Designed miniproteins, single chains, continued (3). Designs and how they scored, part 18

Each design is a single chain, and the fold is of that chain. pLDDT is the mean over its residues in the fold that is shown.

## One batch from the design tools (miniprotein)

Design m8602
Fold by ESMFold2-Fast:
Structure m8602 (fold): chain A 92 residues (1-92)
Amino acid sequence: EEEKLNERRIKRYKELVEASKDPNQDERIKKIAEIDAEYRKEVFNLSPEAVELAKKITEAILKGKPNAEIDRLEAEFYRLEGRDEQAAFFEA
């Protein structure tokens, strides 16, 4: 398990470095969000709905959206994953 997680972590890092070289900010943000969401899907066994929400959260953060919008998305994500205590933190 640890070996597979380390290989996936290294792969994610390399993909993030390559994505960061994209001169188009919107494409760079999209690629970073997709890479991070795929990593989270594999590591945390996320549902398809949680993966899509994770992409939206990363894009909102990188685009500088208001904290209230980001907090709402994070609360929805934690609710979907059954982490009610963490969801309540972002709802407060």
Scores: mean pLDDT 75

Design m8603
Fold by ESMFold2-Fast:
Structure m8603 (fold): chain A 60 residues (1-60)
Amino acid sequence: TWKQLYQQAIDYAKQGDFDRADQLLTQSIQALLAENPGLEGQQQANKMANDVEKAKAEAE
């Protein structure tokens, strides 16, 4: 599910594997928007991208 991919993206970002985190984030957002193509899905995708960026910043 998109939630599992998102969780993995956060975990990899926290571990400093930014390439894997970005790949999983992209897959998670793609899966999310396939099920939720409206405004709510877009807002959730933006939140997920921001959360992964925060996790990357905290890893350094």
Scores: mean pLDDT 83

Design m8604
Fold by ESMFold2-Fast:
Structure m8604 (fold): chain A 57 residues (1-57)
Amino acid sequence: GLPATEVEVEVPADYPQAELDAQIRAFFAAEGEAPTPDSDLARLEAILRAKAAEAEA
């Protein structure tokens, strides 16, 4: 593999933030780790969304 390539994905604007927050909370509960607030959370939301889309693709 090549050096880390920063891949940024966007969460759909019509996606409810409350639902995203709940999904992130559940994800971290299952992983056994705590989320970081603010921008890191937003980035994680995008990553989780991209990962779900990739798994379905």
Scores: mean pLDDT 58

Design m8605
Fold by ESMFold2-Fast:
Structure m8605 (fold): chain A 80 residues (1-80)
Amino acid sequence: SITVELNEYMEVAKGSVVLVVGEDGGYVIGYVVESEGKKLVIGNIVEKVGEFKVGDKVTVRVLSGEVKGPLEAEGVVVEV
């Protein structure tokens, strides 16, 4: 799983599908397993290209699901 701390408030319903894109050209598509304030936990990875590490800058985009806030937000990986 990957945990992202978002730069702004974005609450995404559990089971939503998100795309996480790194600056190194890597990406992950997975399911939201937790969403609280600015913290987003992505598990059940469907597709992964490249590797992610703590401190990586990412863009998170909601592909499917219910969201409060923007459909896309920038953040930082805080746990892998």
Scores: mean pLDDT 84

Design m8606
Fold by ESMFold2-Fast:
Structure m8606 (fold): chain A 88 residues (1-88)
Amino acid sequence: VIPPRVAALPPELRLAYALLEAARTGEVTLSDEVYSRLASLNFDDYDPEELTEILLAAAREIGPEELRRLAEKYGAMEAFERIMELLE
C-alpha cells in the first residue's frame, strides 16, 4: 500500500520515492551517485529539471522494464512515460 503522503505527490516524485525505497530494500541496485542524488532530494522543495535528470540516470542504470515495474507499483506511469520519451 502506498503511503497517503506519497500517493499525493506528483508522479515524478512518486517514481523517485519508489526508486529510493527499492534501492534501500535491495530490490534494485543503483550507483552511489544516483542513490545519493535521490536521497538528497527535498520532496517539499525540489527543482523539476534536477528531478528529471536524476530519474533519467536511474532509468539508464536499472533499465526500462524495472523502471516500469516500479512506476506501475507506485502509480507513477505518467512519469515513466515522460522519462521513456526523453531516454536514448
Scores: mean pLDDT 80

Design m8607
Fold by ESMFold2-Fast:
Structure m8607 (fold): chain A 61 residues (1-61)
Amino acid sequence: SFEDLVAEIEALIAELEPLLSPEALAEFRQALDRIKAERNVAAARALLEYLRWLRDELLVE
């Protein structure tokens, strides 16, 4: 569901918070707020996939 996508994005942003610059964190939060306002499923999926990739890049040695 859209709500499940949003929840997963919020969880990933929280997980990545200590690894991100304040600017990057603000941009992801702003993007999520827009996605939530528009209920844009395609944008939600794109952001989720990007954050999953970013997590893997930042947490892999």
Scores: mean pLDDT 83

Design m8608
Fold by ESMFold2-Fast:
Structure m8608 (fold): chain A 82 residues (1-82)
Amino acid sequence: AALEAMAEELRRIAEALRAGRELAPEEVAAVEAAARAAEAELARDPGALRELVAARSASTRTPSEAEAAEAMAEALREAAAR
């Protein structure tokens, strides 16, 4: 599922950032592709989209990029479960 794939890519990014590793271009491309697929899936469920937007606003760069990515991945997994 697209939301689950996006969550997994964000989790991998969070791990890389926590380890101090720079993201490879292929990892960035994978996230962009997963994000487009997730957007299409969210367009079919406005409720899931609203929940994701709320989680996103809470996770925007306030603590760290890694923590924000982890929070977003968790929100996407919950949206996928609906």
Scores: mean pLDDT 65

Design m8609
Fold by ESMFold2-Fast:
Structure m8609 (fold): chain A 88 residues (1-88)
Amino acid sequence: DPFKQYLEIDILLGLFLMAKALNMPELQEKLAREIRELLETVDFEELSKVLPQSVVERYKELRERLEAVDPEDGKALAEAVEAFLESL
């Protein structure tokens, strides 16, 4: 279900912002890893049938940013998610 995958990632991004506001860096790192893992399973072709192209392209950009980071480097993953959210 591509819309369910979108909702799960959107919820995790919201939780990431809450973790940042509460100064919880370990939770930010954990959420960034979960976002990366979910984005690896997203079928963007199917997602483009239910979401505007601009939203799909933003999710593709986030995936590319996270794929460029070492999956074991939780701090770098969290910094990549934060940079993406600040670019919106």
Scores: mean pLDDT 83

Design m8610
Fold by ESMFold2-Fast:
Structure m8610 (fold): chain A 66 residues (1-66)
Amino acid sequence: GMEEELRRRLELGREAIEEAAKNKDRTTLLVAIHELREMLELTDDPELREEIREAIELAEKALGEV
């Protein structure tokens, strides 16, 4: 279902964020933030929304350190 697809995308997004942070890849971090924000609009599940929001915060923190 949509929730399983979003969880898969979230896991891939977290991995991409960590790699982009190590490489100081600002463009990839910005893309990840935009994709995660769009994912928030696709789900009303409070647990999944919180996990997506935490990933956005991780990416924003990494972006601020680049």
Scores: mean pLDDT 85

Design m8611
Fold by ESMFold2-Fast:
Structure m8611 (fold): chain A 62 residues (1-62)
Amino acid sequence: GPARVAQLRADKAALDESIEAIRRYLEEHPDLPEDVRKQLEATISDLEAGRARLDAEIAALE
């Protein structure tokens, strides 16, 4: 229903904000240790997978 779609869109917006924040952090900190950089990049990939799952759920409800 509309309330569930609104909640999923809010959850997606929160994920998008988190992804943007991590990408900004990586751009602002070019001298990060390689292991830290790789961990943050892996975190972005996990969040992007979560976003894709939310997009699929929203599409199924619309």
Scores: mean pLDDT 86

Design m8612
Fold by ESMFold2-Fast:
Structure m8612 (fold): chain A 68 residues (1-68)
Amino acid sequence: AAMDLEEAKKYEEEGQKAYAAKNFEEATRHYLKALQLYEKSNAPLEDINKVKQKMFETSLKATKERLA
């Protein structure tokens, strides 16, 4: 549905805001939700890959900061 694409962009934006606030675990959750919605909306592969990459990079930061 068209609404799913708009919702995906909203979660991606929330993820970016959480990342800027250094809440990497929260950012990872938002990016994951955005990824799921982009995939459901059959979004361009480029958009899916960018969110997927950001999610993985952010999750690694969350893990390392939890360990430190």
Scores: mean pLDDT 80

Design m8613
Fold by ESMFold2-Fast:
Structure m8613 (fold): chain A 55 residues (1-55)
Amino acid sequence: VDYVIQELELTAESVPGFTPAQREELRALLEANRDQSPAAIGQIFAARLAEIRAA
């Protein structure tokens, strides 16, 4: 689970156009959901990432 969160955090850092506040929000979201399954964490992350990119 920790490895999944780390991978998702690295992915967030690689996305252009993110502000430091948006990166911190994604990190907090992943940490709050770390007890979920890896698949659920991935879906939550992907949905939030798409929202930020669309804004």
Scores: mean pLDDT 68

Design m8614
Fold by ESMFold2-Fast:
Structure m8614 (fold): chain A 115 residues (1-115)
Amino acid sequence: SEAVELFKEELLELGFRPEELEEIERIVEEGKISELIERTNKNNTEEDLLFTLVAVLLGELRKLEAAPRAEQEHALAVAPPVLQEAIEALREKNPRLAAVAEAYLRAVEVLAEQL
């Protein structure tokens, strides 16, 4: 919950509205992320990519918090270096997507402090 709350707060600072985050949370809770990904793959707009990225990352963060400790430790050791490389590559081409990914990385770092 602490990592999820930090991620949500960072998204608000990046200009996401509370109503948009509430809609994203409902999509995650209803298990409709796959439907959102299919829609984004068809349309491929920056706004759809941003919304879908937030939904995917929020879903992954919630799954990671619920995962067994061994799975958390493995994911937290592997994911941040790979994500950091991707963020650096993305920052020059799409700074908004990079900022969302950086917010996720900060939330993951908070979760890692609990291990």
Scores: mean pLDDT 77

Design m8615
Fold by ESMFold2-Fast:
Structure m8615 (fold): chain A 100 residues (1-100)
Amino acid sequence: GEKIEEAERLIREGRELVEEARRKGNTEAQRLALEAIRLAAKALLKYSETLEQIQRAIGEILRAIGELWELEHSGKKGPRDEELERRARELRRRAEELLK
């Protein structure tokens, strides 16, 4: 369904943002993108039609939680990137709307 496809897209876009933010050392964008992935994966779980989709959604949720925990415990603060952080916030907003 359309909502499943959107959840999958948001997870993919979130992963791309996490990788870009890690390369740039932007901790805030990493955090926001990981939160977006977690919310999108929860939406994927909510709209799941198959066992494979359920397994994938749970895997992405657990992975995002683990990476958020590691980020919080790293103690690193990187350079700010307002545009990257804005993109991550928008992705998180879209994931929140999809989960409603």
Scores: mean pLDDT 88

Design m8616
Fold by ESMFold2-Fast:
Structure m8616 (fold): chain A 87 residues (1-87)
Amino acid sequence: SAMDEDNEIAKRLFAILSHFLRTGDAEAAVAALRELFEEHNYSPEEAAALIEGLKRLVRSLAEAGLVPEGRARRFEAALDELRAEIL
């Protein structure tokens, strides 16, 4: 079902974000996001919307003091690059 797929995507996104927050490896996170988009046949618009959601989430985490500002900015920049490649 669509809800089961959304739950699986949410779990994958949580794992990608958690790994990034622990390691700071933006390239690994972007590579994993590309694989997720291909596996689930995301349209460019759907992928762009998800990227914007992740940027907002990481910004909120940085504002809450849960992520160093430099790490958040690096991830946001990598996500902007990915979005530009997709659109």
Scores: mean pLDDT 84

Design m8617
Fold by ESMFold2-Fast:
Structure m8617 (fold): chain A 60 residues (1-60)
Amino acid sequence: MVNYDDPQYSIALHLIGMGKLRERGRDYEGAELMYKNAKEFAEKLKDEGSKEYILKLIEE
């Protein structure tokens, strides 16, 4: 189950978005840092489906 009201989930999504923007701008070090932070927030999620979804977005 995905919990869209979880602030940690929203923060992880935002960090992934920022990482993708940095990656497009060829700031690969900044993108990696954003993805690392997104993974840390995903790990704090209690819902396994939400965690899996965040990890899938990072891999893309």
Scores: mean pLDDT 74

Design m8618
Fold by ESMFold2-Fast:
Structure m8618 (fold): chain A 91 residues (1-91)
Amino acid sequence: SEIEELYKETKEKILELKKNKDYKGAVETLQEFAEKLKELGVEEKEINRRLASLSALALGETELVEKLLNSDDAEQEALVAELAAERQAAL
């Protein structure tokens, strides 16, 4: 499906950005992916699941996956934004 194609492309992009330690780019890519899924009418629960998986992949952090999986939509958006700020400060 179009959604699966986008997920695959986003996953590949995230892996490349992670390899280059471009954490800000990785977070921005995750935000763009979420917005594209919202535009396609994908349920928030499904978007959150895919974002959690890709966020863990981007950072290699299982703790972040756990936080994202247990957060609501607003908390997930806040965590992604916080991650962007933290990684930008670390660069």
Scores: mean pLDDT 68

Design m8619
Fold by ESMFold2-Fast:
Structure m8619 (fold): chain A 79 residues (1-79)
Amino acid sequence: DLLERLIREGVGLMREALRLPKEDEAARRELWERGVALLDEAIELAKRVFPPEKLKPFLEEVEGEVSRLTAELEAKLAS
């Protein structure tokens, strides 16, 4: 539950940052950094509570989502 909430909120903030107009650089950076901080918190919590066999797929899923969001941000800023 807590891990799911941290991931949902973190991804939500990063997606909100992606919705902002290009010119809102400061607001976008703030939302993105807050989202990343929540995902980092989720990863640290997972490392404490998950056995290695559960931790690996969890980290791969989170890393994959962050990579996708980062690519979307790069594409938006390049346009």
Scores: mean pLDDT 84

Design m8620
Fold by ESMFold2-Fast:
Structure m8620 (fold): chain A 88 residues (1-88)
Amino acid sequence: MKEAEEIIEKYGEKARKYGKPNDEEQVKEMLKEVAEELGLEAVEVETEEEAREAGRRLAADLAAGELRLLPLAGPGLLEAFSEAAEAA
């Protein structure tokens, strides 16, 4: 999946440039920049339930052969997002 590799690569570039984010808000800002550079819709996720819903929606997009959105979730929500995406 080329788009996922590009997201990881771009996020890595931002993390190297700005250093390790010291809070969840900095992580969200870096992910917004990655989404803009890749032409993806940035969807801000504030709760574990929203993270699970975003994960299911992402899994549906991937099943359709399309990547359209990047959920903006802090590190504490990434596991819930990943579990929901794998379960869908």
Scores: mean pLDDT 64

Design m8621
Fold by ESMFold2-Fast:
Structure m8621 (fold): chain A 88 residues (1-88)
Amino acid sequence: MLDPETIERVEELAKQILDYRKNDQEAGNALLKKLYRDDPFLGYLALYLAEKEEAKEKGIEEISKLSYEEMVKLAREAVEARRALAAA
């Protein structure tokens, strides 16, 4: 499991992503690009958490059902895929 401090940081980032997606798409894209560059695991995890919260609001059942552990797994897989593409 992630440290409580890391979980808090991810929740903060997810909230920022959700806010930017609703109010300023360019700023949201810039934040995600920065996160993917600086800490891709946090970037993907924060994105998935934001998508899950948005899905809950919109009734998108499949995404809203994702557990925290499933989102962590997806974020790790996304980081690995990104590294594989960069190495090719």
Scores: mean pLDDT 77

Design m8622
Fold by ESMFold2-Fast:
Structure m8622 (fold): chain A 101 residues (1-101)
Amino acid sequence: SEEELERLMDIYFDVVHAVMTDEEKAREMLEDPEVREKLIKLNEKVIELLREQVEKTGDPSTAKQLELEEKFLEALKKNDVDKALETLKEIVELDKETSRR
């Protein structure tokens, strides 16, 4: 549902903010099974939307984001906190590059 998606996005933005401001807190959040489960649910929905957008636009930046989101999902499912944190940093970096172009 849209309301569920909004709640999941709030958690994602909290984790992203932690990655940028407090890496230790970001790590603790990614180690939390409840947070990880919610991020998995959100990321599966995000991947579906990004695949649709890539099919419609062919935008290389969107395609690269899709690749990183799929890598992030796999890291979350494997409980690989280090890879999840590293991949999320790459997602944030890509967003900054797209915003400057």
Scores: mean pLDDT 83

Design m8623
Fold by ESMFold2-Fast:
Structure m8623 (fold): chain A 78 residues (1-78)
Amino acid sequence: SLFEQAKQVLKTVAEWLRRQGHHELAEKVEEKLKKSKTVEELLEIMRETAEELRKQGHHELAEEIEEVIKELEELKKK
């Protein structure tokens, strides 16, 4: 399902954040992920995560997440 795909993307992002030492941001993503029940909520978590990454200077990763958001929104329209 689209929900499971979006959820897996956020899990991958959280794991990456932990490996890079961004433990607090990873915990915030994981906590929001546990409370999420819709694709819309998962997309919002991705947007918030991309914005936080931009603030921390990780512009390229933020752009990659924004591209994934666009792809998931297109799949949702189908």
Scores: mean pLDDT 81

Design m8624
Fold by ESMFold2-Fast:
Structure m8624 (fold): chain A 59 residues (1-59)
Amino acid sequence: SKEKVEEIFARFEAGELSVEEAARELKKIKPTNSQLLQAGFYLSKKTGLSLAEVTKLLA
């Protein structure tokens, strides 16, 4: 699971995935609540979107 999260982040940073696509891919791998929280902070930091907006994408 951790390796899949890192791969999605790498593809997002490479411009291969939009934030919406990265959120969709993260949901498919059924991450833990801790992994979802970490992903929310990461995407918020990288995109400038609020944590609330990123949480909507991950829901």
Scores: mean pLDDT 79

Design m8625
Fold by ESMFold2-Fast:
Structure m8625 (fold): chain A 73 residues (1-73)
Amino acid sequence: SMEETIALFRALSLRVEADLLIKTSKDPEVVELAKKVKEKADEIIEKIRKGEPLEEIEKEIEEAVKLLEEAEK
């Protein structure tokens, strides 16, 4: 579905942004948060592939977004 495709793109974007922070940040706390975001993004991608409920996937994406926002402060 379109919603599944959008969720996948959001998760992939989170993964890319987290990976960039891991590579560019000099702050070990930021790197640790970014690693958690990347790990959550990988888990979300796998759940989408397994056909898990979109409501649960969207909640996990929002959780990962909050962690990424904390890392980007």
Scores: mean pLDDT 86

Design m8626
Fold by ESMFold2-Fast:
Order: C-alpha cells, then structure tokens, then sequence
Structure m8626 (fold): chain A 68 residues (1-68)
C-alpha cells in the first residue's frame, strides 16, 4: 500500500518535471489527494481527486499525465 505522504511526494516530483504544466497545487484530506494543475499552452485547469487505496484512480491519473 502507498502512503498519502509518499504518493503526494511522487506526484509533486512528477508534475515539476512536466514542462507543459504552468502551475499545480496538491492538498490532502485523509486518504484522498486533490491535484489541481494548469496547462501552460491552453490555460485550462484540471482537478483530480485520487484515493491512495484505489490503484485504478492512480493509474488513470498517470495515463493522463503521459499525454501532457
């Protein structure tokens, strides 16, 4: 199982390496991580809520990031 703190740190490291992201914020509440990010090219903002106990939500988020 992944801890909330470990997953948050991994997301922060991953998002900071993506040049098409202009800004991001990450907040935690219990076992949930809320990620808000802004696309540099379009100015569009995306919000994801990820349960650290749900591998599918983590996987879907990673797949989304691979397309940025």
Amino acid sequence: SVSVEELKKNIEETLSKIPTISSFTITTEGNKITVTLTDKLTGKTYTFVIDVNNPEEIHNFVVFLSGL
Scores: mean pLDDT 83

Design m8627
Fold by ESMFold2-Fast:
Structure m8627 (fold): chain A 80 residues (1-80)
Amino acid sequence: VTDEEIDEALALIYAGVTLADARHVGPEKALEEALERIEARKDTDPRVPLIYRQLADLARSLGLPEIAERFEKLAEEAEK
């Protein structure tokens, strides 16, 4: 598996899980499930901090600033 394939897979997980699940279970729970999937890769994929930042931006666009702040903190933690 190439790095480019992993980037595409993470983008699809981010978009697919967040958008589809937000419709079904509400945006807060959809973002929590996206978080759990990304956390499973946090120790093995250096792109996880970027995905957290993208999730923070998405949470703001959905009107969830407190969740966006949480994802930003997770991005900072993962960058360590």
Scores: mean pLDDT 63

Design m8628
Fold by ESMFold2-Fast:
Formats: C-alpha cells, structure tokens, sequence
Structure m8628 (fold): chain A 72 residues (1-72)
C-alpha cells in the first residue's frame, strides 16, 4: 500500500541519514533535516518530531523484544 511504502521509505531514509547525523556538526544536521523535509514534503519541525518518534519506536521495540526473550 502507499501508506506502508511511504512509511518504509521514511524509515529507511531516516535510518541511513541518522547514521550520517551521529558524526555531523549541528550545521550539517540542519541541512539533512531540511533535505528530508523537502524530499518527504513536510516541515522541518515534522521531520524532527518524526525522527524522535522513530527513535522512541525503535527503542520500545528493542526493549519489548529483550523483555520477551528474558521472560521466555
């Protein structure tokens, strides 16, 4: 579906860019956020919020998997 494909594209692109962001100064961080905002047709604020959401989702997913493995 279009929504599923858009989500996968956002996740993939953000993950790739997040790896680049880890080593970059803030000036470059803002450039990447601006590029993503243009590419995904959303505001910079929405990109920042989405990056936060994806981090939280990934952390929650990892924590849940770890808890399930420990409980099993």
Amino acid sequence: SAAQEAQARRNGLIVIRAEELEGLPEERLEEVIDELAKELNVSREEIRERLEELREEAEAYVAERRARLAAA
Scores: mean pLDDT 63

Design m8629
Fold by ESMFold2-Fast:
Structure m8629 (fold): chain A 87 residues (1-87)
Amino acid sequence: MEEFEEALREARELLPDASDTELLYAATAIGMARELGAGEKEEEVAKKAVEIYRKLSKEISNGGEMGVKIGSEVTKEVLKAAGIDLS
């Protein structure tokens, strides 16, 4: 719980103009990067998470499908940043 709250604070500092939903995805990406030992990539994955959300929220009209697709793409970017290639 504390780790997610710290990630959420960091996401807010990095992305002051982001919405609450964008910050949740950014904080999730930061948390995953930390757990995988890729803390140096926190800013990169946070920015990528928001970029993915903004792109897919314009392309997908179904909220359920949008959430699943965003989660998948954010996870792939975090794994890539951590040096894990899911080729």
Scores: mean pLDDT 76

Design m8630
Fold by ESMFold2-Fast:
Structure m8630 (fold): chain A 55 residues (1-55)
Amino acid sequence: MTKEEIDYYAEIAVDVLKETGGSVESAIESIKEYGPEVFSKEELEYIIEYIKKNV
């Protein structure tokens, strides 16, 4: 996955959290359903850190 694609899914995860007030885990599950069939551990770690910095 490209950096642009990862940033895109990270933004979606942040938006889900801001709109729902849910957990980081629920936002990650949302992007797994919405996005590509599989994320690497490194891609998921990047998205989690992005959420922490932007929520």
Scores: mean pLDDT 75

Design m8631
Fold by ESMFold2-Fast:
Structure m8631 (fold): chain A 61 residues (1-61)
Amino acid sequence: VDLTPLLEAALADPQFRERLEASKDPAGTARVLAEVARRLGHPDLDAYIEAAFKAAGAPPL
């Protein structure tokens, strides 16, 4: 899955950009990207993003 469009959308929003900068681990980044995906009308992607980052061995903050 290409997450680049979600990352670009997150960086364009000052609130999401601040949260991405505060997120120094994959789990924190996944949470922000999941929220952006939900905002773009892709609820399937938020569950996938969280599961993919957790499967990579990234514990929650």
Scores: mean pLDDT 67

Design m8632
Fold by ESMFold2-Fast:
Structure m8632 (fold): chain A 87 residues (1-87)
Amino acid sequence: MVEVSATRDGETTYSFTVKQTGGLSGSTLVVKVEKLSETKGIMTLKQSGPNVKDYEVSVELSNVDLAIKIIEERLENLKKVAEKKKK
């Protein structure tokens, strides 16, 4: 099954942690977005799991609010997929 959670920390530093688990192998993807200023932020992607390679990458963001919106839209889509497995 696929499980997704998101957490927001603080007012000046907005950190969204999206944890995804599921599939035949099971894997976890953690996405953290930190707002450093109104025009600058950092997004960190970390993946781990028994049948996937562990990786971590950081990307600079020029629009943190847009990045947060994209993460929230992805979370909603994953919830819709989970809702379809009502058995």
Scores: mean pLDDT 61

Design m8633
Fold by ESMFold2-Fast:
Structure m8633 (fold): chain A 77 residues (1-77)
Amino acid sequence: SLLEKARKLVEELKKDPNNEQLVREAIDTALRLAEEGKFDEALEILMEVGKLVTDPELQARVIGAILRVIGLKLEAE
């Protein structure tokens, strides 16, 4: 499932928190969860990624993804 993929990506990120490819893949997977209407699950994943990432550029991308998911949730309601 997408959620299982996202959780695996978070575990991989714990080993390499500023890995750009893993952060990008985690964001993409969270956005797919949001497209399926799983907004709270997508936000949980993005918040976990945000806690791990220390690079300012990657943090900005995570924040941008969180805002997109919030926008999608508001549009769906």
Scores: mean pLDDT 87

Design m8634
Fold by ESMFold2-Fast:
Structure m8634 (fold): chain A 142 residues (1-142)
Amino acid sequence: MKKVLIVTTPEDLTMEVAERLAERLRERGYEVTVVIFGSESDLPLLREAMLEADLIVLLVSGRNSPLALYLLEAVRELRALPELADKPLVIVVVSDSEEMPSLALYERLARELGAAALIHAERSRLDEAVEELVETIEELLA
């Protein structure tokens, strides 16, 4: 059974996307772990969960958040380890609106991290974004 790790920051909308994605992936027969990343003290749990996963999904707020940037930096450093380097990474930017002023920043960070996909999940289109995420994860794990 393939293992998917979903990492979310503790914002309400990112957590809602994480829960919906986790439910849809479990319906497709994936083993899904959800990690809420709130601080540096969560790094050991994040590292362990990343080692066990076949694919990693990072859910970050489309608003510039010091915690989201810290999570992306922590994942970048962890992916320098040989055991984590080749694991597929999907980055999901979650926003309240169609406007995402930080899109260029997240596109740059996704490239630097070697992300296989970058997906934008807008509040008004969460169902469509979750379906696109499931399809992307199925393709990356085929």
Scores: mean pLDDT 86

Design m8635
Fold by ESMFold2-Fast:
Structure m8635 (fold): chain A 58 residues (1-58)
Amino acid sequence: SKEAIEKAKEAGKKLLSAETAEEKQEASTELLQAVNDAGGSEEAKKIAEKTGEEFQKK
């Protein structure tokens, strides 16, 4: 759904801005939950993949 996709984008932004291990864990959990809620949508998977790539580059 569009709502789940938007939540995935928000969670991704939180993950990229997270400074502590606790914040990273919370944001990553929110991102995974949002992708799951999107029912395996290709768009949600793409958001998670892109966020993971940006996170790894930090």
Scores: mean pLDDT 76

Design m8636
Fold by ESMFold2-Fast:
Structure m8636 (fold): chain A 108 residues (1-108)
Amino acid sequence: EREEKLRKELEELIERVKELLKEQYKKAGIKLEEKKILIQAYVLAGVALALREIGRAVDEILALRKEAKENGIPEEELQKRIDEIVERANADAKLYLKIADEYAKKVE
């Protein structure tokens, strides 16, 4: 279920990035092969979602640190929750990059 959700979000972003790249290259007067645009869209979408997951993890950690300071969460419990957030974000980021790389290789 988690992997299916991440795959769907990646596919939706790939379509948006693909259209954005086509528009930008057209404005610049650059004619690229569709295959090259697709590979760029896969890579950029994968990187963007990986960065988004890291950014969300940072925001969640900052919110958690604030909550810990206000509510007196024990340092050991705080560190455990931070580690869980980091592990989840790294796993999701790696999965986005792996799926994007798989899609790019099928077009090469």
Scores: mean pLDDT 86

Design m8637
Fold by ESMFold2-Fast:
Structure m8637 (fold): chain A 90 residues (1-90)
Amino acid sequence: MAKKGEEALKRGDYEEAARLFEEAYKENKEDDKKSAELLVKAARAYGLAGKYDEAKEWLKKADELAKKAGDSKAGLEATQVGMRMMADSL
């Protein structure tokens, strides 16, 4: 679940963290708000792992789910992750 993903991020296992957040999303895909939050976390972890194409795909999906759920917080977090990726990816 999300706690294991956060622990993986803390120890620098970014690819494992992304995988754990993806699995948490798959378990919660009926809850658009929770899914959007988990996908933002997965995208951030992919970005930290240098996997920018994967991060962009998950950010796009997170933004779509956040808009569907009316979750402006997840949408803002997706925007922030995207801005950091633009700074880091060139």
Scores: mean pLDDT 73

